# Designs tried in a protein design run: designed miniproteins, single chains, continued (3). Part 109

Each design is a single chain, and the fold is of that chain. pLDDT is the mean over its residues in the fold that is shown.

## One batch from the design tools (miniprotein)

Design m11621
Fold by ESMFold2-Fast:
Structure m11621 (fold): chain A 159 residues (1-159)
Amino acid sequence: MAKVEEAAQLAADGTRATMTATSDTLASTGSVDAAGEVLRRGLLATAEAVAEKLGLSEETKELLLEAARTTADLLTQALRDVAAMIEKGEPGGTALAKFQQGVDEAVATLRKGTDEAAKASKSEEQKEGLKAAADAIAAVLRDQAPNLTSSVIAGVTRR
């Protein structure tokens, strides 16, 4: 079985589902804290699925879970910054640019954490799978940044 490709697909699918649930929570509740909890749980579940698919050791899995936690926390902070900008009457384009900067910081942190997990990994397949999964998560986060920003606008500006 192509474990590298399957890990990347699990990472992409899990992250997309997490981003959709986070957007829905933002749009329906206007609560960044509620959305941040959904985001953290979803990214941790995605990291767990990737770890199981790649057969990571408990030590290597914990490095990946820590990367997912830090990534979720940085994205949640970026959502708080965006919500504050929108509440102050900043243009949506300015808020999107700020969120895209937060996504790039979160992606850099995710890649650093997955690189540490890859160094702790015993096989080339595990190392390649971790890199492919990180790239898949990064692509989905960047793709979903406009949708998340729109959901913050919808949630925060509703009466």
Scores: mean pLDDT 88

Design m11622
Fold by ESMFold2-Fast:
Structure m11622 (fold): chain A 160 residues (1-160)
Amino acid sequence: MRRVNILFLGDPGSGKGLFADEIARIIEERAPDLEVVPRLVDVTDESAREGLRAAAAEADAVVLVLRVVDGRADAAFLEALRRNLIDDPEVRAALRGKPLVIILTTDEETDVSAAAAEARAFAESAGLRVVAVVSVNRLDPKQVQEGAERAAEAIIEAVS
């Protein structure tokens, strides 16, 4: 059984914990030779900086869960990500070339193209390799499940 450390990043209330549990379950069901170790980090907590460095160093993959409002990602959260992932040279070095799945969460059916472009430009500036971008209406349990499945598939392919 090979261990796979997945670093989950996301704003408070983005659903990052729900996606961590579901993606881990789906990976273990579809790839039984993989043991998933989810690492959830709140990048808005200044005390989490040392935990972020350790989790970034150990990570085999990254999942970024972003809440989208009015077709845009939260600008204050993207700035917290910039300070903690890009402006920290150790975190940025540790994450370079690692596979990234982006999960865009919405409360309604909306165009997320702008938020997807902003999240990709962020990932490129961090030196992360975007392997998937998934849009999910968080109020639709079917789209939550299908989103977690597509994220799990992209992680399996990227870490195999």
Scores: mean pLDDT 90

Design m11623
Fold by ESMFold2-Fast:
Structure m11623 (fold): chain A 94 residues (1-94)
Amino acid sequence: DLSEEELKEFRAIFKVFDVDGDGVITAEELKEVMESLGLKPTDEEVEEMIKEADKNGDGTIDFEEFIELMKKPLESLSPLTQKLLELLGWKDDL
C-alpha cells in the first residue's frame, strides 16, 4: 500500500504528463514529456509504452495504471519505459 505522501508525489508526477488535466495521459502528452527529457521516441515506441501501462485497452494511461507502471520491476518494462523512469529519477532513490 502507498502512503498518503507517496500518493501525493505520484499525483504531482502524473500532472506533469496530464497536460490537459483530464485525468489521463495520452500518447501525444507522453511523447512531449519524453522529448522534453531529450528522448526521441517513435510513434510505435510511444504506443508500446501506452500498451505496457494500459490495462483497460482505451489507449490512455489513467492514474491507477500510472501507479501500477511505476511499481513494476524495471526488468519487466520496455527499454524506452526503463529510460524514461531513469530520467525521472527513480534510480536516484536506490
Scores: mean pLDDT 71

Design m11624
Fold by ESMFold2-Fast:
Structure m11624 (fold): chain A 114 residues (1-114)
Amino acid sequence: MEEKEKLARELMKAAYNGDVERVRELIAKGADVNAVDPELGGATALHLAAQYAEDSPEAVELVRLLIEAGADVNAVNPETGYTALHLAELAGREEIVRILREAGADPSAKPKDS
């Protein structure tokens, strides 16, 4: 009927690729910004954007767009224990780290196996 799962999957692919325009289109079509992909260990679009969208104004715009659309900034990947903030810190993305913290990301959250 409604291809909600397809919209969520395409949203995650667009976030992985840093495609801001596609993310805007998919959100406008009702994609669930908090959907998880079990094939990606339960990663969200925000996890993928924080890790893979590198070193550009578009990466910052993408993270901000996902947060404005209601992304859970404290979502934990159950396979790794990482939040988007952990991934941004590991990648040295200072501006994305700042945006996530301002949006309520918990800097004390840590992988459970450590």
Scores: mean pLDDT 76

Design m11625
Fold by ESMFold2-Fast:
Structure m11625 (fold): chain A 65 residues (1-65)
Amino acid sequence: DLFDRFDTDGDGVLSAAELRELLESLGFPRLSDAEVQRIIDRFDTDGDGVLDRAEFEALMAALAG
């Protein structure tokens, strides 16, 4: 499970740093902090600046099709 592999703190959310590493592992070029933050802002429904599993699944669905 990609989410669990990159949730290094085990807190059930992905930080901007963890999301950047995950996207690099999927073949994306290294993103700036501003680029990662824009992705989070688009999918972060609760406004906490991190992605939970449901928000992450929405991001993966958007990338897949």
Scores: mean pLDDT 74

Design m11626
Fold by ESMFold2-Fast:
Structure m11626 (fold): chain A 68 residues (1-68)
Amino acid sequence: MSLLETAYRLVSREVDLSRLSRAEQAALVKAFLESVAGVKVSTREVADFFGVSPASVSRAYRRLQGRR
């Protein structure tokens, strides 16, 4: 039972993740953990979980932060 796995399950109940790319899903899970759970998660760890590059997650996360 990993923190990322738990966060993915919670986010998938709140948001339809099928509408997002895997990198956007990773960025959203990272944002959820940092904003809701108060846990800082590395871009690399989230990228590895979703099978995407850290650069893709970082770019999606920065775009998401720009809206917040």
Scores: mean pLDDT 76

Design m11627
Fold by ESMFold2-Fast:
Structure m11627 (fold): chain A 118 residues (1-118)
Amino acid sequence: EDVNAADSYGNTRLHDLVAEGDLEGVRELLAQGADVNAKDLEGRTPLHILAINYPRIVKTKGEETAREIARVLLANGADIDAKDNFGLTPLQLAEEFIEDPEELARVRAFLEELRAEA
């Protein structure tokens, strides 16, 4: 049973559950040995996926859930400065994809807070 099996786009189950904001599922996969720094075909880690989906997760699951997913990823060795295939960190990827200045400011403040806690 390969917890790190990837689909045709390189997405692991961990990428999918982070995108959905499923905190309990993320915890369970990491406990089963999921690679917290797994890269999809674009070099994106689960933390990249959290950064670009942060505004949606806050709206659907709440800000505390989004924050706890990131803390759980970091506690399991997620690299907050991991670069994708285009040289973008999670924050830089969020800056490319999030067009709303208020949503981007929230993501930026959150990632900088996590960086200070790491």
Scores: mean pLDDT 85

Design m11628
Fold by ESMFold2-Fast:
Structure m11628 (fold): chain A 61 residues (1-61)
Amino acid sequence: MEIYRAIEDYEALLPTELSIKKGDLLELLREVNDDWLYARNLETGEEGYVPKSVVELVGVE
C-alpha cells in the first residue's frame, strides 16, 4: 500500500472530505485526479478526499 504523511492540517469542507492533522499517516485508497486523493487516515480510521498539496508520499509497502 502507498503511505502518505500530512505536512499540514486540513479541515474537511464537505462530508466526503477527510480532516487530517500534520503528521497523520494516510493509506492511499485511490488516485482521483491531479489535485485530490481518496485516502484513509490510519490514526482515526476515517476515509475521504484530501488535497494532494497537504500530503507527501513516504512509503510503498
Scores: mean pLDDT 83

Design m11629
Fold by ESMFold2-Fast:
Structure m11629 (fold): chain A 93 residues (1-93)
Amino acid sequence: SEYEEEIKRLEAQIAAAKTDKEKAEFWANLGKAYLKLGRYDDALYSLQTAISLYPDYALAWHNLGLLYRSIGLEEEAEKYFKRALELDPNFPE
């Protein structure tokens, strides 16, 4: 699938990245790809890794919100979406 190809590309990009910010961007996108595949444990690990490397990366918080919404944890999802908006007020859905 397109998401499986994206995962392979992102794993290579993570290995080649030189900064924590760049690694966090790739980990956040990896988490999003795992979400699209329904691989929630892999998505959670990837998104938590992104946040640990670059806590101000709004996309990682937003995708964490999507993950929690997908598993029915609406209160946690809302909290993470709000955090993403605090970091980037123009962040899209």
Scores: mean pLDDT 86

Design m11630
Fold by ESMFold2-Fast:
Structure m11630 (fold): chain A 76 residues (1-76)
Amino acid sequence: MNYREVFKKYDKDGDGVLTKEELKEFLESLGLNPSDEEVEAILKKFDKDGDGVLDEEEFGKLMLYFLTDPRVSSLL
C-alpha cells in the first residue's frame, strides 16, 4: 500500500500535515478505537518536530510501525 496516497486521503485541507483529529480518523479506519490520550501518545512518539502534527515522512514511519508490528494495534 502506498502510504503517500493514504496520507493525502486524511490530509483533508492539503496542508501537508495530519492533525490529531485526522490521525484519530486514520486509526479508527484500521479498526482501532483509541482514546484522545492514546492518539496524543502516538502523535508525540512520531512527531519529531514537536509541532503537534505529523508530516508525510513521520506518517510513513507510523504506517510501517502498524504494518510490521500487529502487537502494537492490540495494545491500543
Scores: mean pLDDT 71

Design m11631
Fold by ESMFold2-Fast:
Structure m11631 (fold): chain A 85 residues (1-85)
Amino acid sequence: VDVSKIKDELYLAIVNGDTDKVEKLLELIEKNADKKDKYGVPLSEILNNKENFSPQGDSPLHLAAQTGNLDIVEQLLKYGADVNI
């Protein structure tokens, strides 16, 4: 599992409003939550890591909220995105 590629794909799926792809990527993240990237960060942290997710430093939930796509917001919350970040 390529954690960096998953992060990039999740970013693009959120920006493009691709709810189906977001759901599939979140399922993949859940199944591989213990896998780590090259810096030792577990995949489970991707949803709550503000640093290096977007060019502006937005979290996945923050980005989804800015796009106004409620389906993506709901999917992120379902998979453990923290509203208090």
Scores: mean pLDDT 72

Design m11632
Fold by ESMFold2-Fast:
Structure m11632 (fold): chain A 119 residues (1-119)
Amino acid sequence: SAEEAIAPVRDKLSDDEIKMLLSEEVNLNLKLLLAARKGAAELVRYLLENGADVNYKLAGGWTPLHLAAREGHAETVRVLLEYGADPTIKRSEDGKTALDLAKEEGHEEVAKILEEYLK
């Protein structure tokens, strides 16, 4: 369930974020972006299995993979790639890939995952 998928990261989420993630009225793609940013790997998997778009883009070209990589969430990056996240997508505002963001923020484990996948 969504509640069980949230449980491992519940302490990292505000009450408003939990309410949004459990809401039936909120778009699955917006929930996926929040889950990716918070490193909620099991929630990311749950949302993707329920039809969320793994390559959904916000204004500026941010995808779930960009958010997970920028925040250094290695397990979440692996889940997104497993479900078909495209690591070649560039943000429209600056042309940066998820790999560029991981390197910029010093997230070595995420950078290694993305470099190995891009071979």
Scores: mean pLDDT 87

Design m11633
Fold by ESMFold2-Fast:
Structure m11633 (fold): chain A 121 residues (1-121)
Amino acid sequence: SLLEAARRGDLEEVRRLLAEGADVNAKDEKGYTPLHLAARAGHLEIVRLLLEAGRRTGFDVNAASGPESGSWTPLHLAARAGHLEIVRLLLEAGADPDAKNSEGLTPLDLARLFGHDEIVA
């Protein structure tokens, strides 16, 4: 699935599935989209492909995971993990830096909490 390929970093499988019309808005049981999984894992080129596909088909770059999973956006996950270039790509795509998860934390708060000062500068 696109979710599995995005989580694993399988770039060629992501490209193949997108060419076959795979749903970029697909969600797993916790409400994570392919963009959430790629952003969390640091798969920069997969994030680029998903953002490109989303521009063509329409998607929500600010999609939150389920409330029981903490209402995380892809930007929260990238910032927590310290993936600076992915943070930049998501912001360029219209990601909301002020979005709060279920704990009231923004992506910037998570970058600070996890010591990623280069994201907060």
Scores: mean pLDDT 82

Design m11634
Fold by ESMFold2-Fast:
Structure m11634 (fold): chain A 66 residues (1-66)
Amino acid sequence: SSYDAAFAALDKDGDGVITAAELKAWLESQGHTPTDEEVAAIIRMADEDGDGVIDRAEFRAWLSRR
């Protein structure tokens, strides 16, 4: 599915979560220069349980509301 493909593109280590470091690295690969504060804001928008990472269920739930 498109959700699984998008998650796999962000989750480079295959650990089942997206960390701030993985998100920042992916954004830099897309030609962006995000600050640590900007990356943290994106994580806060998607992170429903407050653990500082985005799991597959949170990612899917966040996208389904868009």
Scores: mean pLDDT 71

Design m11635
Fold by ESMFold2-Fast:
Structure m11635 (fold): chain A 104 residues (1-104)
Amino acid sequence: SELGEKLLIAVTKGDLKEVERLLKEGADVNAALEEEVGGFLPGWTPLHIAAYLGDLEIVEVLLKAGADVNAKDINGRTPLHLAEERGHKEIVELLLKNGADRNA
């Protein structure tokens, strides 16, 4: 959807206020990239992007909005896998607290 595409872009930019506005307007929190954009892979959700970029506040907002913590990209990778690879320890802990599974 147009709102889902705008949400993915807003997360890529780290625009917390725009992320919150789009979620309030009914953007799909689990919108997925259809193609590779700027090094982000197909199947990446807003939560994948925020976890990869290390944006803790956006991760918190997305989880509160019902983001699928175990969403898999085209390669079967979850937001937790991306946060671990990037060394974002606080995001790793937050994702685990919200039901993330390393074996998902």
Scores: mean pLDDT 88

Design m11636
Fold by ESMFold2-Fast:
Structure m11636 (fold): chain A 62 residues (1-62)
Amino acid sequence: GPVDAVVLEDYTASEEGELSLKKGDKVTITEEDPLNTDWVLATSLSTGATGFVPRNLLKIVG
């Protein structure tokens, strides 16, 4: 199921479908690509926006 995570550093979307995030933001990881473990689909809990972000910027908290 979806898991909660915190953002470890600022990220600015560089391509369509990516999500911009700030350090300390909380997100829900809604989907992980089994063919690309470097990226996850996440939803920002502060804005409700959804997009792809680098997995290594996220720390799972729940």
Scores: mean pLDDT 79

Design m11637
Fold by ESMFold2-Fast:
Structure m11637 (fold): chain A 66 residues (1-66)
Amino acid sequence: MFEEVFKKFDKDGDGVIDKEELKEILKSLGWNPSDEWVERLLKAADADGDGVIDFEEFKRFMRGFL
């Protein structure tokens, strides 16, 4: 489940993930994303421009993407 995947990579437990963590999540799902592609995905999910996405943004994004 996306929640379990998110929690696995949210090792700080702060409820957000960054670009590197998003890239590792995608790799764990069988994808091989480029840095440029991950940057575009993060920007699409990160409306605040803080370089991280929270679980609700992640969940909505992943359901729309997959």
Scores: mean pLDDT 69

Design m11638
Fold by ESMFold2-Fast:
Structure m11638 (fold): chain A 91 residues (1-91)
Amino acid sequence: HMDENGLTELHKAVLLPDPEEALRRVAELIARGEDINAKDKNGNTALHLAASHPDPELAERLIELLKKYGADLNAVDKNGKTAEEIRAERE
């Protein structure tokens, strides 16, 4: 269930701007058996996209939710960066 850029529904859910909708949709997709560690065309997992989310409070809650359900904290994107490294570099 990937689009042209390799984005799964889970990737799209973490990019939602509304906190309640994003958290609900992520939990729903994980419950459906979506691959929590699926990578897009750039090597980004949902965890990477959550770490780069413009809302820092939502980013934190999404990261906690993904970690709770077994997201790979050591997964690297095409630049060799983990989600924690992306998070540390942003304001």
Scores: mean pLDDT 80

Design m11639
Fold by ESMFold2-Fast:
Structure m11639 (fold): chain A 157 residues (1-157)
Amino acid sequence: MKVALLGGSTMFAPSELRPEVSKEESPGALLAKKLEEEHGFEVINLAMAGASSLSLANLAELTIDQLLEEGVELIIAVFGVNDLLLEDPEKAREEAKKRLTELAKKAGLKLIIIDAIPFLEELRKNKPELFLDETHLNAEGNKELAERIYEYIESNL
């Protein structure tokens, strides 16, 4: 199966902003590798630094025709902490969920939407040493986040 992975900086480690974490140690790269190893999925990682849920919905709408030409069958959208910088984070997430659901339905695609905020809050509470700052994980924290996202995907495939 071919999969499009959408996410913010929590799914993408920009080496220019985080020289202590490689791109291959990003949660999105670790998750892509795990989906390839366990399911034989071909993963197109479209994760972007600073992307909110609305930015991911816009990206999906702009790329949908290309994703269909490439034979994508599933969108995985991982919402992250960038929504907390919006005036109304809840409304922004619900609008993005609605748009992605309407898009995937129109395109005949499967859709999994993941809110990563609860996983990051739990990690921060229980394992604060996994954080480089207020939002970004180290290499070990990125593995723990990728695992939790993977377990959620497995429960919804």
Scores: mean pLDDT 94

Design m11640
Fold by ESMFold2-Fast:
Structure m11640 (fold): chain A 83 residues (1-83)
Amino acid sequence: SMKEALELSNEGNELYAEGRYDEALEKYQQALEIKKKVLGEEHPLVAATLNNIGNVLYSMGRYDEALEKYQEALEIKQKYLGE
């Protein structure tokens, strides 16, 4: 459910703020899977979660993986806004 995805995203935000990057990444990935299933893969809330995953990966020094997530998020936003 979207409520579960929101709760997981909030847990991810708290873990990220604490520097608990691996745990934050796991929570965001779980939220992403639910959002994709409920809203579809090209929804703005999916893009927002991909940006959050990118931010965690960047903070972990995983820059190439972070860039891939940011690019996926950007492509979704561009399609949704009528590109």
Scores: mean pLDDT 87

Design m11641
Fold by ESMFold2-Fast:
Structure m11641 (fold): chain A 63 residues (1-63)
Amino acid sequence: LVGDIFEALEDYTARTPNELSFKKGDRLLVEEVVDEDWVVARSLATGETGYVPLSKLRRIGRA
């Protein structure tokens, strides 16, 4: 998971300042695994980092 690139399956709006908002089709680099449902990821479009739910993402490759 860490170092993997994921693509957003749908839009997501952050509920807290520590979560990352993203749009369907956005690409995210996984930097840390929090648990089975959540990771810390960096948006490849904006460089922003935050918590994201894995259920909204599809793995597309590795950095």
Scores: mean pLDDT 81

Design m11642
Fold by ESMFold2-Fast:
Structure m11642 (fold): chain A 71 residues (1-71)
Amino acid sequence: DELFKKFDKDGDGYLDADELRALLKSLGLNPTDEEIKEMIEEVDKDGDGRLDLEEFKALMEKYGLHKYVKP
């Protein structure tokens, strides 16, 4: 998705905590490192500490931000 790809700096198909934080700040949010960790843990079912596109969409839906991932 457009927003996901813009913040996937490594181009590996995943967002780490730093990339997610930068993305959320671009949306006008200012999450703490603790909040980022909790958000990732809520949707990261494989425990790798990163979000793929499907996990990212689930996180956006959970926090009412799904409108920002619209194609």
Scores: mean pLDDT 72

Design m11643
Fold by ESMFold2-Fast:
Structure m11643 (fold): chain A 115 residues (1-115)
Amino acid sequence: MSELERELLRAARDGDLERVRELLAQGADVNARFEYDPDLWSSGATPLHLAAAGGYLEIVEVLLEAGADVNARLDYSPVSPLSGATPLILAERAGHEEIVEVLLKAGADPNAKLL
């Protein structure tokens, strides 16, 4: 993973919309993933997972327009209640109803299950 992708994941996690736009314009991979760590809930998280969990609706929309995988999954973890979670599952757990609607319109699988 390049520094651009690491910064994109951080910007999405922190809710920094302007930085997300800047990094995508610089060619950052919209589907970048956090490095595997089975002890972290965010292992394998994409920018879309982080924005959806954080309730950052406009960042979610920007990432989807940039080609984010709406059905991306967190890494398998035997100790995490979020093992294999999609952005939709994270938004639903957090109660972000508008993000749930946006993800479903973008093709999120409503029957996706935790791993």
Scores: mean pLDDT 80

Design m11644
Fold by ESMFold2-Fast:
Structure m11644 (fold): chain A 121 residues (1-121)
Amino acid sequence: GGEDVNAKDAWGRTPLHDAARDGDLERVEELLKKGADVNAKDIFGFTPLHLAAQSGHLEIVELLLKNGADVNAATAESSNPYVSGQTPLHLASRNGHKEIVELLLKNGADASAKNALGETP
């Protein structure tokens, strides 16, 4: 089909954001082959890597990193401090995804980065 792989919804999310959040590895692979922007940011600054790390999808995290995902991407400033300045490492750590934490650190994630609450991963 004539799908625009980089089309954004009302929240700035691309199909790659949705596939990464939902754990659809085959769809992530398809979208990346079609030229999906691995570092696309939604209106809150969330990338596909943030959503995969938050949701515990280890194989998708690995695939996104291999395709040039920014391991240290930080979410945008917002009125909600719980989502401001969050890196993928913050989200993986908060949700107890130990294998994803280890993978992100191996790929250069900054363990000393502070979110808007002053919390490290």
Scores: mean pLDDT 84

Design m11645
Fold by ESMFold2-Fast:
Order: C-alpha cells, then structure tokens, then sequence
Structure m11645 (fold): chain A 89 residues (1-89)
C-alpha cells in the first residue's frame, strides 16, 4: 500500500496524506472500502459528475474480489495501471 501511494503521489502530484484524506472523506465507516456511491461523490469533488453506469464500470474494472466495491489497495492498483503505462508489478 505505501509503495502504491508513493507512486500515485509522484504521478498525480498529490501527497500521500491528500490521497488518504480524499478516500477517508468518502469511506463513511472507515473500513477501507469505497462503494459506488462513495466513488461518485469522490469524482464530484474532483469536478467530474459521472453517471451511475460510469461509476459501476469503474468499480467493475478495479474490483478484483468481485464484491461490488473497491478496497483501498485495489483502487490504488487500478489508478497506477491507468496512469502509469510502465507499471507492470
């Protein structure tokens, strides 16, 4: 997780603390999972208003467990694959 946060920080220009704070703002129960509703709220805060279908697609793409929600690590991995074309491990 720490290594994934550091890579994302370098790519996005956000600090590790800023990345964590953004997820905490939408992780209502603090269990480290992002639901479809929480993800939609997150992107609204970034200035993007995705449709429910777009949010569902993002979750399906990142959801390695198939449980319909994204844990923090899965979300970091998905973002790294999307933003860093050299990320293979």
Amino acid sequence: VDELEERLSKITGLSKEEIRERFKEFDKDGDGYISAEELKEYYKSQGWNPTDEQVAQLIAQADLDGDGKIDYREFLLDLLRHLDPNFVD
Scores: mean pLDDT 67

Design m11646
Fold by ESMFold2-Fast:
Structure m11646 (fold): chain A 86 residues (1-86)
Amino acid sequence: SLEELFKEFDKDGDGYITAEELKSYLESLGENPSDEEVKAMIKLVDKDGDGKIDFEEFKALMTHEDPEEDIGLQTVKDLLLGESKI
């Protein structure tokens, strides 16, 4: 479920996904994002500006289907779902 996926990222159980947790997950998928790229990814979904992703922001990202949204936001969603397009 979406809650189970969020818990996979939220290793500390604090209810937030940090830049370090996101980077570690992406590296486990074979990605090699820079710290700056990970922070930029968080900024795209972080609507309250706290530098981390809470469950509401995560849910909004995962249920997002608007093709007119920022390409970076779609990229973050695709990376979190483990999708690679060739």
Scores: mean pLDDT 69

Design m11647
Fold by ESMFold2-Fast:
Structure m11647 (fold): chain A 59 residues (1-59)
Amino acid sequence: GKTAVALKDYTAVLPNELTIKKGDVVEVLKEVNDDWVLARLLATGETGYIPKAWLEYLS
């Protein structure tokens, strides 16, 4: 899958969203729309939606 790094902290607002810290590496599972992706946090295996603008794609 595509990998991305968090450019900044994001705190989940809804239960289905993913909380991330700047520098966290995620696997992008699905691009839901232009604004949101479904991702997995590699360090924990947690999955959830995060804003695409918070991520820089590595691959």
Scores: mean pLDDT 85

Design m11648
Fold by ESMFold2-Fast:
Structure m11648 (fold): chain A 60 residues (1-60)
Amino acid sequence: SMKIARAIEDYTAQGPADLSFKKGDVLEILDDRNEVFWLAKSLVTGEEGLVPKDKVEIIK
């Protein structure tokens, strides 16, 4: 099953590996092993990158 999260606030990428998103954007979590940053795919843009886990909320 896909692990789905929703952004709880806006985030602007701080580096080339990071994903930018807007509050309310839906993301698929691809890797949650890191305790600070998760690898995610935006279901809005289709882009992949690192997201701060504290800026997203698991919904599925």
Scores: mean pLDDT 85

Design m11649
Fold by ESMFold2-Fast:
Structure m11649 (fold): chain A 111 residues (1-111)
Amino acid sequence: LEELRAAIAAGLDVNARDAKGFTLLHRVASQPESEENLQLVELLIANGADVNAQVTDPRYLGATPLELAGKAGNNRIVELLLSHGADLNLVRLDGARTGIYYLAVYRPDLP
């Protein structure tokens, strides 16, 4: 958290992609949920991170932070992303199903 805050203050582009086309928001959203990871997501969004960024690596089929958080079972990160305008229609599911259905399958708190 401190390292990310210092990097942003030094001019880090929060939407910069790594060699595999992932942003920091993609990476944090896919990690096991913790209080620190929630704070990292909030800090990234507050500094202009694109909540709807799609991974450019074709192996990930344009996965969004919301899709990666949902697959990881990171329910609080999912709710945080949705509260900041994450687009459920960008969540890919095999069989051409809606993003809402995909999210519901990976949200055990939704019946």
Scores: mean pLDDT 68

Design m11650
Fold by ESMFold2-Fast:
Structure m11650 (fold): chain A 80 residues (1-80)
Amino acid sequence: APKNVTVENKGDYYHITWDPVEGADYYEVYKIKDGKAPELVARVTTTSYDDKSANKNDKYLVRAVKGDGASEPSDEVKLE
């Protein structure tokens, strides 16, 4: 699972970063809104994602995807 998932408030957007996972083809970024299931918001080949639509109670998790499927999810990280 991706490690050190962090979320930084940049004013206009939230900047999400994580550590690279060896052998990952890409990453899936999920947003968890209050009372909702995780929603896939991006697929990226970088170790960062910017969210311009986040709310203060939203959480994020990240999965690394390899040819045999998605990894276990990261820990959930709340917006500050």
Scores: mean pLDDT 74

Design m11651
Fold by ESMFold2-Fast:
Structure m11651 (fold): chain A 85 residues (1-85)
Amino acid sequence: QQFKDTFKRFDKDGNGTLSKAELGSALRSLGQNLTDEQLDEIIREFDKDGDGTIDFEEFVQLLSKLTGQPLTDEQIQELMKAAES
């Protein structure tokens, strides 16, 4: 619930993506205090298209990496379905 609620809270367009600013705010709300430099590196790592946004799947993978609690592909897909609904 926490990941979905946080993502939806900062996804102003409801299109399933977060900008750098929205991502920074979302991560901060979850207790992850990242610098602008760290946010740039994260977006660069996950954003293959160079549009500067992160989708919900990438957001969940990022949180798993930061918290050390890996999620299975099935768990990520379940969270994504909940975000789409």
Scores: mean pLDDT 69

Design m11652
Fold by ESMFold2-Fast:
Structure m11652 (fold): chain A 67 residues (1-67)
Amino acid sequence: MSALDRELLAAARRGDLERVRELIARGADVNATDAKGYTPLDLALISGHEEVAALLREAGAVLGQPD
């Protein structure tokens, strides 16, 4: 996993909308998973960051958990 992907996971968990947008523009993998299998979208939703979750969905992000 790149440093860019790790920062995207952290930014999504924090709800840092501007940082998430910047990282996506730099080529971060919107579907990168952490050690537990959580995607940036999972972390944004768990943390209640709806604006970040919406941006990630627009960028093609999916949930890491089975439906």
Scores: mean pLDDT 82

